# Designed miniproteins, single chains, continued (5), part 38

Each design is a single chain, and the fold is of that chain. pLDDT is the mean over its residues in the fold that is shown.

## One batch from the design tools (miniprotein)

Design m17297
Fold by ESMFold2-Fast:
Structure m17297 (fold): chain A 92 residues (1-92)
Amino acid sequence: STEPVPKSEESQLIIEALNSNDRELLEKAKAIVERYLEKAPRSPGLHYILAELYLKLGNYEEAIQYAEKALEISPGFLGALKILQEARKKLK
């Protein structure tokens, strides 16, 4: 069986990626989150993390898409709203 929640080592890598400007680490974290999202497609938290990773990678259109999906699932998700607003500013 495969767990839909990232294991501690994978969670640590995602946290380190989110606190860095290292493209390789961000891409590795993105692949991990995408894999878990396939198993938990209705997780607002996974959509939010993926949106933040896309924002840091400079892929603003995908950051918007995933942030909007997180807000669709959880309308009160302030973190996702912040990412959505930041990504929209970058597309100007």
Scores: mean pLDDT 83

Design m17298
Fold by ESMFold2-Fast:
Structure m17298 (fold): chain A 90 residues (1-90)
Amino acid sequence: MEYSEELGERARDTLVEDVKLAKKLYPEIDFPSLEEIEELDDKKVFEFVKEWFEENAPLRDTLDESDELEKLKEIAERLKKLVEEEKKEK
C-alpha cells in the first residue's frame, strides 16, 4: 500500500488511540506522550504502523495475549526512537 496523506492521518489517529489505551492499562510502560506522537511525520507513522501491524498483532490484539506486556514494551521502545528521530529532523 502506497503512502497517502489521508492514510498517514488515519495511522496517526489509530496509534494515538492505541497508545492512550496502553498507557491507561499499563502505566509502567514508558510510551511517548500523546503530544509527541501527534508531532510525528505522518509518513513515518504510516510506515511504523504498517511494519508493526502487518508483521504482528495490533496493540489491541497484543493486550489479549499472555505476554502482551513484553510486546508493548518493544513497541514503546521503537516508538520512542521514532519520536527522537523526528525531533532531530524538524
Scores: mean pLDDT 67

Design m17299
Fold by ESMFold2-Fast:
Structure m17299 (fold): chain A 94 residues (1-94)
Amino acid sequence: SAIEETLREVAERLREAAELARAGASRDEVLKVVQEVLEILRKAYEETGDEVLKEAVEAVESLLAYIESTDDREAILTGLEILAQEVEEMLKKL
């Protein structure tokens, strides 16, 4: 399924962003990966109209706003890991 492939890619990219944060990457480097994830999800949602993808878009937008509001690297890392888990749970429900 294109939706399953999109959510799997999103989860993998969020895990990548978490590894970058753990390795000491800047907030801007992490934000770039999360913004790319948001673009992938928005395109998939526009093409499919799928409600699970809409939920994923809203979750990533919330994470972006949170990361922009903090310079706490551990908080950013935790947010990325939680969202990756949430996307993985969305995959299980498909």
Scores: mean pLDDT 86

Design m17300
Fold by ESMFold2-Fast:
Structure m17300 (fold): chain A 81 residues (1-81)
Amino acid sequence: SAARQAALQQRIEELRQQVLEDEIAEMKKLYATDQEQFNAKLRQLAEKVGLSPAEIEEILNQSEEKKLEAYREMLDKLFAG
């Protein structure tokens, strides 16, 4: 039924949002405990979504909040197409 399909699509979106929030929570932990690993994960994702080395270094010179915002946007691009 249409209602069943709508409910399934809503559940898929809820799961996607949970995965994104869990990844951001892990990145927050890495920022506090292991900045080298934080920077490595940020660079790896940025390369996958096609950012240049200069753009990556610009992000790495921002605040924690701005770095996490950039990481969230990169995850959205990676999984949205």
Scores: mean pLDDT 84

Design m17301
Fold by ESMFold2-Fast:
Structure m17301 (fold): chain A 113 residues (1-113)
Amino acid sequence: MIKPKKKTDETVEITEDNPEKLREALLAGKNVVIHKSVKIGRDIGEILAEAAILGYLVLIVDDPEVKARFTPLAKGWLKIADEAFPGRVIFVKSEEEAREIAEKSKLPTILIV
């Protein structure tokens, strides 16, 4: 089993399609918030799956508008991560619930709002 990355107090906000900025934040063990302005395509979807496998908790707001931002390829990557490490990709009822889980989590988190 891959050992989870140690959580830090730093948070990085992703407001545009920038896979490199996402990878750098994850390599540094920082928390990440992916804003509604960002479409979750192939590259970001792959990075999210890798992060979940490597010890990040991926929190996705269970909202039709949030889910509509995910391409089929991104959904495929998240399914692979969920099959490899069940419980690291979590659909949450609200952004507020996601933030509470993130604060209580011992794992670094990626929040998709």
Scores: mean pLDDT 79

Design m17302
Fold by ESMFold2-Fast:
Structure m17302 (fold): chain A 64 residues (1-64)
Amino acid sequence: SRADEALAQVLSLDMSKPADRERAVEIILSLDDEDRNYVGRRLSAALSPEEAEALERLLVRRLT
């Protein structure tokens, strides 16, 4: 599915790199609400707390 493809793409990125974090945010924001919720739940389980927090802060910034 599109959500599974997006999840795989985000998981292939290096969350220590600013450019890759921005790429991850772009991928997530390209999804509809249902797919975004699915990917968000899976990423919360797969990423470290620090990685998840950094990604969430970027998402909030892009939406505000």
Scores: mean pLDDT 82

Design m17303
Fold by ESMFold2-Fast:
Structure m17303 (fold): chain A 80 residues (1-80)
Amino acid sequence: MKVTEEIGKEAAEKAEKAALAVPGATAARADVQYDEEKNEAYVSVRVSATSDEALRAALEAARKAAEEIPGVKVPEIRFS
């Protein structure tokens, strides 16, 4: 399957929605980077939360939601 910009945007939206569905998550933003040669999209998720537990749960929910889409990966690097 060809990973498109459209698929990457959908993955980012699903990641943001999954993160915001976690109690205590106040904001979520996902950025997408495409590698057409590897047919992969990389989603980086930034979350604001009221507690460390909520932050961890929101990041995990976002990662799980994004990685359900074939060709989408969430890198280990955390950005604020």
Scores: mean pLDDT 74

Design m17304
Fold by ESMFold2-Fast:
Structure m17304 (fold): chain A 85 residues (1-85)
Amino acid sequence: AASLANLAALLATTDSALKNQILQLLSAANAATVTALVAAAKATTDLATQKSLLSQIAAIIATLSAAQLAKIKAIISAAIKNKLL
C-alpha cells in the first residue's frame, strides 16, 4: 500500500483523471485545500517548501476514514494495473 507521503506526492505530480477521482472522495473544503496545496507544490522550486506542502496534503488525507482510504488505494491500484501510473 502507498504511504500517505507517497500518495501526496502522486497528487502533486499527476494531471490525470486519477487526481480528480481522489479529490471527489474528500469534503468540498478539503478538496479545495488539497487542490491549492498541489498547485503551490507544483509552482515552487524550493525543495523545503515543496516537502512542507506535501506534508500538509498527507495530513489532510490522514483525516479520511479507513473506508475512504481503502477507496483511494483501490483507485491507485486500478490506475497502476491500467498503466496510468
Scores: mean pLDDT 69

Design m17305
Fold by ESMFold2-Fast:
Structure m17305 (fold): chain A 71 residues (1-71)
Amino acid sequence: SADEARGERGLRLVQAEGYRKMAEYFRKLADEYEKLADEVEGDIGKQLRTLAENYRKLAEEYEKKAEDLLA
């Protein structure tokens, strides 16, 4: 029924919202680690930039998961 289909869509919307919130969280972490990396020298700065890149990739993955659920 239409109401059953609406219920299923509602569940997918909640899951997609969760994934988007995770993506925003990881983007915020990436920005924070990039900012910290600019303030430090040497290997620590390099490690912080690598962490930022990893969090950006996680954000992209979660954004894609949200988009796939709504496709």
Scores: mean pLDDT 84

Design m17306
Fold by ESMFold2-Fast:
Structure m17306 (fold): chain A 61 residues (1-61)
Amino acid sequence: DDREKGERAAQIGAEQGSAAGAGFGAMSAGWDPKGALYGGRLGEETGDGVAAARAGAEKGG
């Protein structure tokens, strides 16, 4: 469990304003692809990259 890497990926995604990027950042920390897909979709629907990245990380962990 690399929660710290997921949190850092979420912060990076938030800086770029990219929900999809934040979601894949969480997946690169060892989260499963379902978490990344959930986060990316949520971010595109809401326009909130930070919330999407966190939700994706939680789903994948």
Scores: mean pLDDT 57

Design m17307
Fold by ESMFold2-Fast:
Structure m17307 (fold): chain A 53 residues (1-53)
Amino acid sequence: MKIITDSISDEEIEKIKNDPSVKEIIFPRATGGSIGLANKVQKATGLPVKVGV
């Protein structure tokens, strides 16, 4: 499953860490905020994160 979102909370990150069906996270808009969140999510989950696609 892919998660496509413009924002993500710490609670959502914990849910993703506990859901093995999540394979990829996509932030469709490339902003300073989304780049920072993408780095945070990738470090927390170990999943591939894409920005600006």
Scores: mean pLDDT 77

Design m17308
Fold by ESMFold2-Fast:
Structure m17308 (fold): chain A 80 residues (1-80)
Amino acid sequence: TPEQERMKERLLARIEEELKKYFSDEAVEEITAVLRDFLDKDSKAKTFEEIRKHVDEYRARLEEIAKKEGVKIPKRLLGL
């Protein structure tokens, strides 16, 4: 719904501000894009198996970004 979409964007904006303290602007943009994609896919998931698959894909993409930027991913971000 439009309200759920607004809440999602507000959450993403808050996460982006936190990430800016630790990552480059480029890395922050990549991470928030990955998170936005994950949230969109998760909203369409119908089973726990699909959710787990999306979480695994999300974690893999975050690890690639962290490796590229030379930064260790916070445990909290991996738990999303």
Scores: mean pLDDT 72

Design m17309
Fold by ESMFold2-Fast:
Structure m17309 (fold): chain A 57 residues (1-57)
Amino acid sequence: MLTEEELEEIRAQAERVREHLRRMGFDPATADRSAERIERLMLENPEAVRDVVEGLP
């Protein structure tokens, strides 16, 4: 359903979220779980979740 370009972008964004959460003091396990959940949401609705990811510092 998603293009290779979209999949790569989604994965990159999930990695950025994970890194941000780790810098905020979250445990690696918590950051990884959150990134996986966001990645899943982006895979289902890339446009809809962009605003949410963009809101994460």
Scores: mean pLDDT 70

Design m17310
Fold by ESMFold2-Fast:
Structure m17310 (fold): chain A 87 residues (1-87)
Amino acid sequence: GPLMSVEEAVEAFERVLNLIIEQKLSDSETLGLFRLFMRDLVEYMSPENLREVVEYAKELLEKRKDELSESLIEQLKKLMEEAVREA
């Protein structure tokens, strides 16, 4: 099938992040959801586009520091870096 675009992946990331914040998901629930999300991005994106999405996603997480713990942000960044290595 067609590969996912950077724009589509960024919009999906923003929706997932907003859901996590609005629903006040636990760190465990957030990490589980993000593992599934990153697995789908690895499957449907080129490695170059995935790297671009991850850099944007890292910047978006930093902007949400008041709503997300520093430890959660670091764990999410590690999951994203692992996904880039798997691509």
Scores: mean pLDDT 83

Design m17311
Fold by ESMFold2-Fast:
Structure m17311 (fold): chain A 90 residues (1-90)
Amino acid sequence: MDAEIHPKERLKELIEKLKEAGKISEEEAEELLKKLETSEENQKKAYKELYRLAIGKKSEEELSEEEKKQAEETAKKLLEIEKEFEEKEK
């Protein structure tokens, strides 16, 4: 089941599905994948961008205050889950 897959791998799958659905370009998908692999700060930015794309917004500037809050909280939770997985996987 997908729930058993590492969170980073599930996000890579989500990025591919967004690309196939025409929600993001191939270039945007590559950027998000690269961000997931570089640093905690870039990974958090990638999570926020994924949230933005999932709700259909083209840029961070189009987000309302509530949407920005939800993107930030979602990014924090996903990053925390990723760290927990890394500690258990070794």
Scores: mean pLDDT 67

Design m17312
Fold by ESMFold2-Fast:
Structure m17312 (fold): chain A 72 residues (1-72)
Amino acid sequence: SLEEVKERLKELLLEAGFSESEAEEIIRKIEEALRNNDNATLKKIVDELVKKGVDGEELNRLLTELHIEIHE
């Protein structure tokens, strides 16, 4: 479900050192970018998160799942 994917993404962000509020805001921006097919904004967010220590492989898996949930 969308809710379960968002929760896993939140956990991944918290593990990388983001606060609860930062993680929620990042997820909101990702969801907006995915809903709008804004690939430039999505790439910018992903690049920033990976630089801050987020696991890029797991992040990309969760973003793929989130995209499917949003566009179904």
Scores: mean pLDDT 85

Design m17313
Fold by ESMFold2-Fast:
Structure m17313 (fold): chain A 125 residues (1-125)
Amino acid sequence: MEEKLKDLKEVAESTDEDVIREFLEKYGIDLDLEAVRKALEKIIPLLPKSYRDKLGITEATPQAVFRIALAILEDPETNIPLLVNALAFVSNKVSGLDITTLYEAVLKVIEVVDPEVAERLRKGE
């Protein structure tokens, strides 16, 4: 768990896409990074700055998934409801497929690091 969390912090702080690829390969995470990027390009511009700041999102890049996952793992009680509310806020402007793509990407990263927090995210708690 400590090594996985450390690796996640390194990915979340990196601007190098090779670090993302190495993390996904190391932990066997199957993510369609192109689908994730497209979903983020539609979702992030619609999010209020306060939501983006709290979730650690600066740009519509695949690194945003890892920043969101890290924020949830560091404070699940605050950031799980924040992510759920953020996705609900954009749900009338973005397709359900784009919302599901981002949600499942975040969930897959969290599940590798902490399966109990992943279960809380599935329940919206």
Scores: mean pLDDT 82

Design m17314
Fold by ESMFold2-Fast:
Structure m17314 (fold): chain A 85 residues (1-85)
Amino acid sequence: MEIRVIVLGNDLYIEARGLTKEQIDKIINFVKSLKPKELKVEVEGNRLYIYLKGLTIEQQSKVVEFLKSLKPDKFIILDLTGIEL
C-alpha cells in the first residue's frame, strides 16, 4: 500500500494505491466523518483519489495520523501551500 498526501493550504489531495476494499471503505468513512466543506472521491479498483476542502490544521493532522495508522509501505507528504497551481 502506498499513500501520497498533498497539502494545499486548507485543502488536502490524497492518492492511495494497493488498497484492499476494506481499507478503501475505512478511508472514505473517516474523511466523511470530518464533515469537510467539499469532498470528492474517486475509486479505481485498488486505487483511491480524495480531495478535501476547508480543513482546519487539527483536521489535517487527524487525516495524516489516520493514514499512518494503516501502516502503508510508502507514505509521502508534500506541502505545496502558497504555490500557485
Scores: mean pLDDT 81

Design m17315
Fold by ESMFold2-Fast:
Structure m17315 (fold): chain A 62 residues (1-62)
Amino acid sequence: MSKEELIAEGERLDDQLQLHLPAPIPPSSPFRELRPDATEATFDEIMDASFEAFEKQQAELA
């Protein structure tokens, strides 16, 4: 049972990953493409750069 149990659990996990997005989404889901691990770091860098540019713009307008 232990070995069969592990195999069944593996299959259930694989099926769960596919059923994670039950909603009708396009074949190329943006969330699938968007890697939170890498995207989060890159997005944070973009956000920081944008904020700094905005700060300079505000200082110039003052």
Scores: mean pLDDT 56

Design m17316
Fold by ESMFold2-Fast:
Structure m17316 (fold): chain A 84 residues (1-84)
Amino acid sequence: MEEEEIKKRAERGKEELLKELENATPQEILEFEIDISFAQMQIYVNSEQELKDLMKNSTDREAALLDKETLDELVEALQRVLRR
């Protein structure tokens, strides 16, 4: 049950970030690329339980970046934007 709430927060954060990315300036796209790179490192160095604990105290946006599946979808979206 608590895990489903964390997942919903991550999904809300993902939707917000995807909406921002669709209308992002070149500078904002670069900032997203940097944030995603840091998020990938955080997922690599932290255990699954540590990531869940961080998500409990984070914003919806931060939760999206700390959830591996949601982050992977954001990486794919960023790659599509960069191909434009």
Scores: mean pLDDT 78

Design m17317
Fold by ESMFold2-Fast:
Structure m17317 (fold): chain A 101 residues (1-101)
Amino acid sequence: MNEERSYLEFMAQIYRLLGFDEKAAKLEQKALDLDREIAKKKGIGKAYDEVDALIAQGNKALEQGDLDKAIEYYTKAAEKAKEAGMEDSAEGAERKVKELE
């Protein structure tokens, strides 16, 4: 499954470079769907849903201009992702915190 995910990300990057943004977005979505299925099989589906919800709350706070709330939600998402072993999600959330500080 990791090989399939890496292939989807690689192909999405190539399509982005060629200007096929819609095809790239579909492959990116398939990679995310695969991550969720892997999380379910590992028994961390609930943690995946919690991390996803916290990231969504952070994004809403950013949309509203509330940087302090956005940092809080992304920090919580990174903590939950680390607890669940979701290293990529943890890194992404931590990067968002650093960008807003």
Scores: mean pLDDT 78

Design m17318
Fold by ESMFold2-Fast:
Structure m17318 (fold): chain A 84 residues (1-84)
Amino acid sequence: MEEARELRRQAVELAAEAMRLMTPEQIEAAERRGMEWLAQNPDASEMERIMKGLEAIAEYGSPEAAALARRARELLLRALELEA
């Protein structure tokens, strides 16, 4: 439980760093993608929304931002495995 919480905290920090590396235009493109996906998936869980947000950052961000977003997603998947 504590290990899973620590992984989630690390994932949040990596996602924040990824966003700091993005231009306003890249952030806007990622946000638009996330909103379009949410409109098609209104019952999505918070975790699913977070995962889709990270995918959008990886798609529209710089290579450096994309790498951080992929690492954040990996840590979240590991946290879910520990909580299973």
Scores: mean pLDDT 82

Design m17319
Fold by ESMFold2-Fast:
Structure m17319 (fold): chain A 100 residues (1-100)
Amino acid sequence: SKLKRAEEINEEVREILEKNPEVRKKWEERRKAVSAEFAALLAAAPDDVEALLAFVAERLGVPLEGLRRLLADPEDFALEDELLLRVAEHELEVVKEMLK
């Protein structure tokens, strides 16, 4: 199950952050920076859906085509599960890089 795998990876991320306070601080700083960038993009060009989707895809580590397909069919739960797995894998890569 892709959902179960995503949950397992999210638990690994949680354990890394719990055991490494410096990594948790860097991760929280990154989250704040990404949120500020997204808010600035929304304020500058709220109707530029392509730019907004591209930003979200890059920051979450998911394919842009995946987000477009999910936006067109939000009941595609198999695609949602695939994208959630990719988000979890990307976050694990980010926190592992912060450990180095």
Scores: mean pLDDT 86

Design m17320
Fold by ESMFold2-Fast:
Structure m17320 (fold): chain A 99 residues (1-99)
Amino acid sequence: MSKASNEEIIKALTEIYDYLSSLNLPKEEIELYLKAAAEILSRGLASPEELVSAIKNRDSRSPIMGYLSMFKTMWRNGILTYDDLPEFVVKKIKELLGK
């Protein structure tokens, strides 16, 4: 599969942020979702459309939900850091979170 463009990645992260914010989730939970989503997109483990759909539909049988859970755990444990993500993604996540 062809790698997603930087614009497609940014659009997907924005759609995920808007959706999670509409659910009134804590900022820390939204940050973990964005970090995990960014890892999936940056590694090409799912398309932007597949990732957004899996998050909105909350399909626990989707491999994407398994990847989200795994990367959220890795971020909580300090195994993954912002150094593991492309700079343009880090800037967008911080912008969305008001950091």
Scores: mean pLDDT 80

Design m17321
Fold by ESMFold2-Fast:
Structure m17321 (fold): chain A 61 residues (1-61)
Amino acid sequence: PEWEGHVPDDASEIEKLEYQIELVQWAIRQAQAQGDTDGVRVLQATLDTLQAKLAELKAQS
């Protein structure tokens, strides 16, 4: 079952990007806790890309 924090398939592009950003931020925290420096680096690059896309879409709204 879906709960309040779950993003449905029909969510807006902004909502989907915000959800993905939260997931990547969570993954970065997990990688940091495990000492996975390479994983943190890759995930931070992904986060930067998603944040840039979110900023672009918000500027158009």
Scores: mean pLDDT 77

Design m17322
Fold by ESMFold2-Fast:
Structure m17322 (fold): chain A 91 residues (1-91)
Amino acid sequence: GAAPRVRVEPSTLEVKVGEKATLRVTNLGDQPVTVEVYVDGKLVGKGELAPGQTLEFEIEVKEAGEHDVTVVATNADGSRAVASARIIAKE
């Protein structure tokens, strides 16, 4: 099957420590995908997206600094795609 295609917005999220950052994930492909959202390697959110659908994930970080966001999309056939964003948390 075709590889999953997802859009992750915004690519950089600026927040204060303890505030929620909202990450939007859109399925640009023609198959349903399962989306897993990781912050610094820790799973923080999961959902299923039909073609053309968008999900919003609210992410809280407890430490100031830069945090890596990784979004893994998996099709029903097991094909995967990875997209990245970052969170910049200020005191």
Scores: mean pLDDT 87

Design m17323
Fold by ESMFold2-Fast:
Structure m17323 (fold): chain A 73 residues (1-73)
Amino acid sequence: SELESKAEELARQAEKRAAELAKKYGGGPPEVKVEVGEDKAVVVAEAGPVKLTATLTPDLQIVEVVINGKRVE
């Protein structure tokens, strides 16, 4: 599936990003969860105080970064 392949690529990118943020903000190794549905995929990468959530649909990619419980924009 194209969405599944994109979700796997997004998961790798989310893991790298969470690891980089964890080095800066004092987190450990990132843990990544991927859920792929028919028209939506959700990737969550957590590393201590860092949580990155990426939602992928065929039309949009939404990324949210939370550090120490605060959303970062």
Scores: mean pLDDT 78

Design m17324
Fold by ESMFold2-Fast:
Structure m17324 (fold): chain A 94 residues (1-94)
Amino acid sequence: SAAAVEAYLASVHGPSDAGAIRRAVVRGVAAALREIGRFIDKMLEKKKEGKELSEEEIKEADERAKAAMLAAAEATAEALGNEAALAEIRAFAA
């Protein structure tokens, strides 16, 4: 979630930087939300055909949403020039 990414990055930078981190996270999350929107559109297309997403398609969508959120966190850390935060995000993803 956006709140979890914000909390993680704020914990790395400390409380005094929370405002700057929050703005950067909001921008990064907006990019991830576009990917989530694509999955919602696919679900709506399937529903219009009288079908639902398969369990495999749901798992793929979940994995892609998680990847988009991690990419947003990495992009946010890079935009802040914070190599330590970027390293921690990548370590968490591994």
Scores: mean pLDDT 68

Design m17325
Fold by ESMFold2-Fast:
Structure m17325 (fold): chain A 65 residues (1-65)
Amino acid sequence: MKLSEEVLKKLGEKYGVSEKTIENIIKEVEKLSEKGEGVDLKELGKKYGVSEKAISEIIREALNN
């Protein structure tokens, strides 16, 4: 999954986290997908200090860009 710089910035600003945090979330989702593992949105949200809704939105944007 890849996001444009503009999308990373918007998501970081919206959820109060760095662009690097957004990138790390995406990389972890990619690793889980490559291993055939399910993505627990709530667990990822707790791990990165964002809401479950934030994780869902980040994944949605990654799939559309």
Scores: mean pLDDT 76

Design m17326
Fold by ESMFold2-Fast:
Structure m17326 (fold): chain A 73 residues (1-73)
Amino acid sequence: MLEEARARWAELAAEADSLSEEEALARSAALVEELAKAQGVDVSELAERAATLDEEATQELLEAAKPAFEKAM
């Protein structure tokens, strides 16, 4: 559910300070993909790219999942 995914996102954000940048990026990308999938948005390809690219690719993934975040808010 979006509510659960949002809670997991908030929990990840709180833990981000104790995670490596690579680990935080990978988890963020996976969570965004999960959220987008729940809303019927295909971001699997973007999630894979984000795992191998910088913050710019992660931002692109967030934009792709925007409908899921908007609905959750």
Scores: mean pLDDT 61

Design m17327
Fold by ESMFold2-Fast:
Order: sequence, then C-alpha cells, then structure tokens
Structure m17327 (fold): chain A 65 residues (1-65)
Amino acid sequence: DFDVEAAIIELAVHATLGLALKATKSKPGGASATNERDGPEAVEQLREAIQKLSEDPSVSVTYKK
C-alpha cells in the first residue's frame, strides 16, 4: 500500500541521510579504511526496519526480491 511504501521510503532516506552526514563530518583523515562495512551496515539497518514493519499485523508487507 502507498502508506507502507511511504514509511519505508522515509526510513531509507533517514538511514541514507545519516550515513551521508557522518561521511561529511569525517573530512580528510577521519575516515576508516573499511568502506565495505559502511555500505552493508546501511542495508542491514533498512532490513531491520522492514522486519519491524512486517511484524505489525496492520502492516503485512510481503518481502519481495
């Protein structure tokens, strides 16, 4: 439903903005050499948010690839 989609988009934007803000704050010399870990972490956080929404009986979101 559009309501569920809007909530998921808001969560995704929030997580993405949070990461962008952290990257911006970490100017030259502040970033760790673990770029791969930064990306997957954002995806995992998004997954957890989706799982929480799917647990709500009023929000039965079907996880489709």
Scores: mean pLDDT 54

Design m17328
Fold by ESMFold2-Fast:
Structure m17328 (fold): chain A 82 residues (1-82)
Amino acid sequence: MKKKEELAKKLAEQKRKEVAKGEERMQKAKKYDALSKKYDAIDKAMGQSYKLLSQGYRQTGYQKKYIQQAKQLKDDYERAKK
């Protein structure tokens, strides 16, 4: 009896691991989608900043903020990968 119970336990644990892998994959997909949207928003904001520079305006401090946000998103992306 105990041997059959241990086998059932192992099968249940394996099923939980397979389900957890599926959930992790879905969570990663959601994180990537969210990060992609944030990248688009930052890219647009940086593009506006560079456009102002091309018109002779000094935007150094303004651009620094968006560069830091882009670095943070890259770090978040790498953490989502793990």
Scores: mean pLDDT 62

Design m17329
Fold by ESMFold2-Fast:
Structure m17329 (fold): chain A 80 residues (1-80)
Amino acid sequence: MEPEVLSDEELEETKAHLEGLRALLESKLPSFSPEQQEKAEEILELIDEILAETDNEKFMELLVRLDELERELNDLILEE
């Protein structure tokens, strides 16, 4: 009776999204500033951790952390 946090379909969609995000960040990494590169590398490491995670509760905690880091990176990218 443990609540499943994501359905199998949602897990597949999340995994596909994370793989796409990883590829996008890797492609942009050479064009980033040193501060943006550091944040992007932190996000890439977290994506790899999420994709390897088998515990549903931990998986959701890592997704929340990923969302926070993505917001931080976007803030850095919007700096002129």
Scores: mean pLDDT 75

Design m17330
Fold by ESMFold2-Fast:
Structure m17330 (fold): chain A 60 residues (1-60)
Amino acid sequence: SLNQLKAALELRKSKDYSDEKLDEVAKKYGVSRDEIADTLYDLTRRGYSIEDLENLIKKL
C-alpha cells in the first residue's frame, strides 16, 4: 500500500532500524512492522534508491 511505501521511505531516510523506530513508524502510518519489513525487502531486491522511492510515491 501507499502507507507501507511511505513507512519504508521514512525508515530508510532515518537510517535507524531499531525496534523503537520501527514501532514508531509503523504506528505513524497505520501499518504493521512485518508489512514494513516485507516492503523494505521488496524495495531492496528491486534496487530502489531513496530518490526512486520518493518519485514512485509521488506518482501514486
Scores: mean pLDDT 80

Design m17331
Fold by ESMFold2-Fast:
Structure m17331 (fold): chain A 68 residues (1-68)
Amino acid sequence: SDEERLDRLLREIGERLRAAGVSDDQVDAIVASFRDLGLELLKRGYSTEEVLDTLRAIADRALRTLLA
């Protein structure tokens, strides 16, 4: 399902943030924000593929900034 694909991506993003040294509380807050954004975009009629690609792009940029 779309929700299962979103949840898998959010788990992967959370694991990458923890590996980058982000605290569990901060990871939970960031993942919740990504989930809210993903669900809003799905509700607005964006495809699952477009939503997942958008969230990956934002996460990749954030991780590059944290690791710099």
Scores: mean pLDDT 86

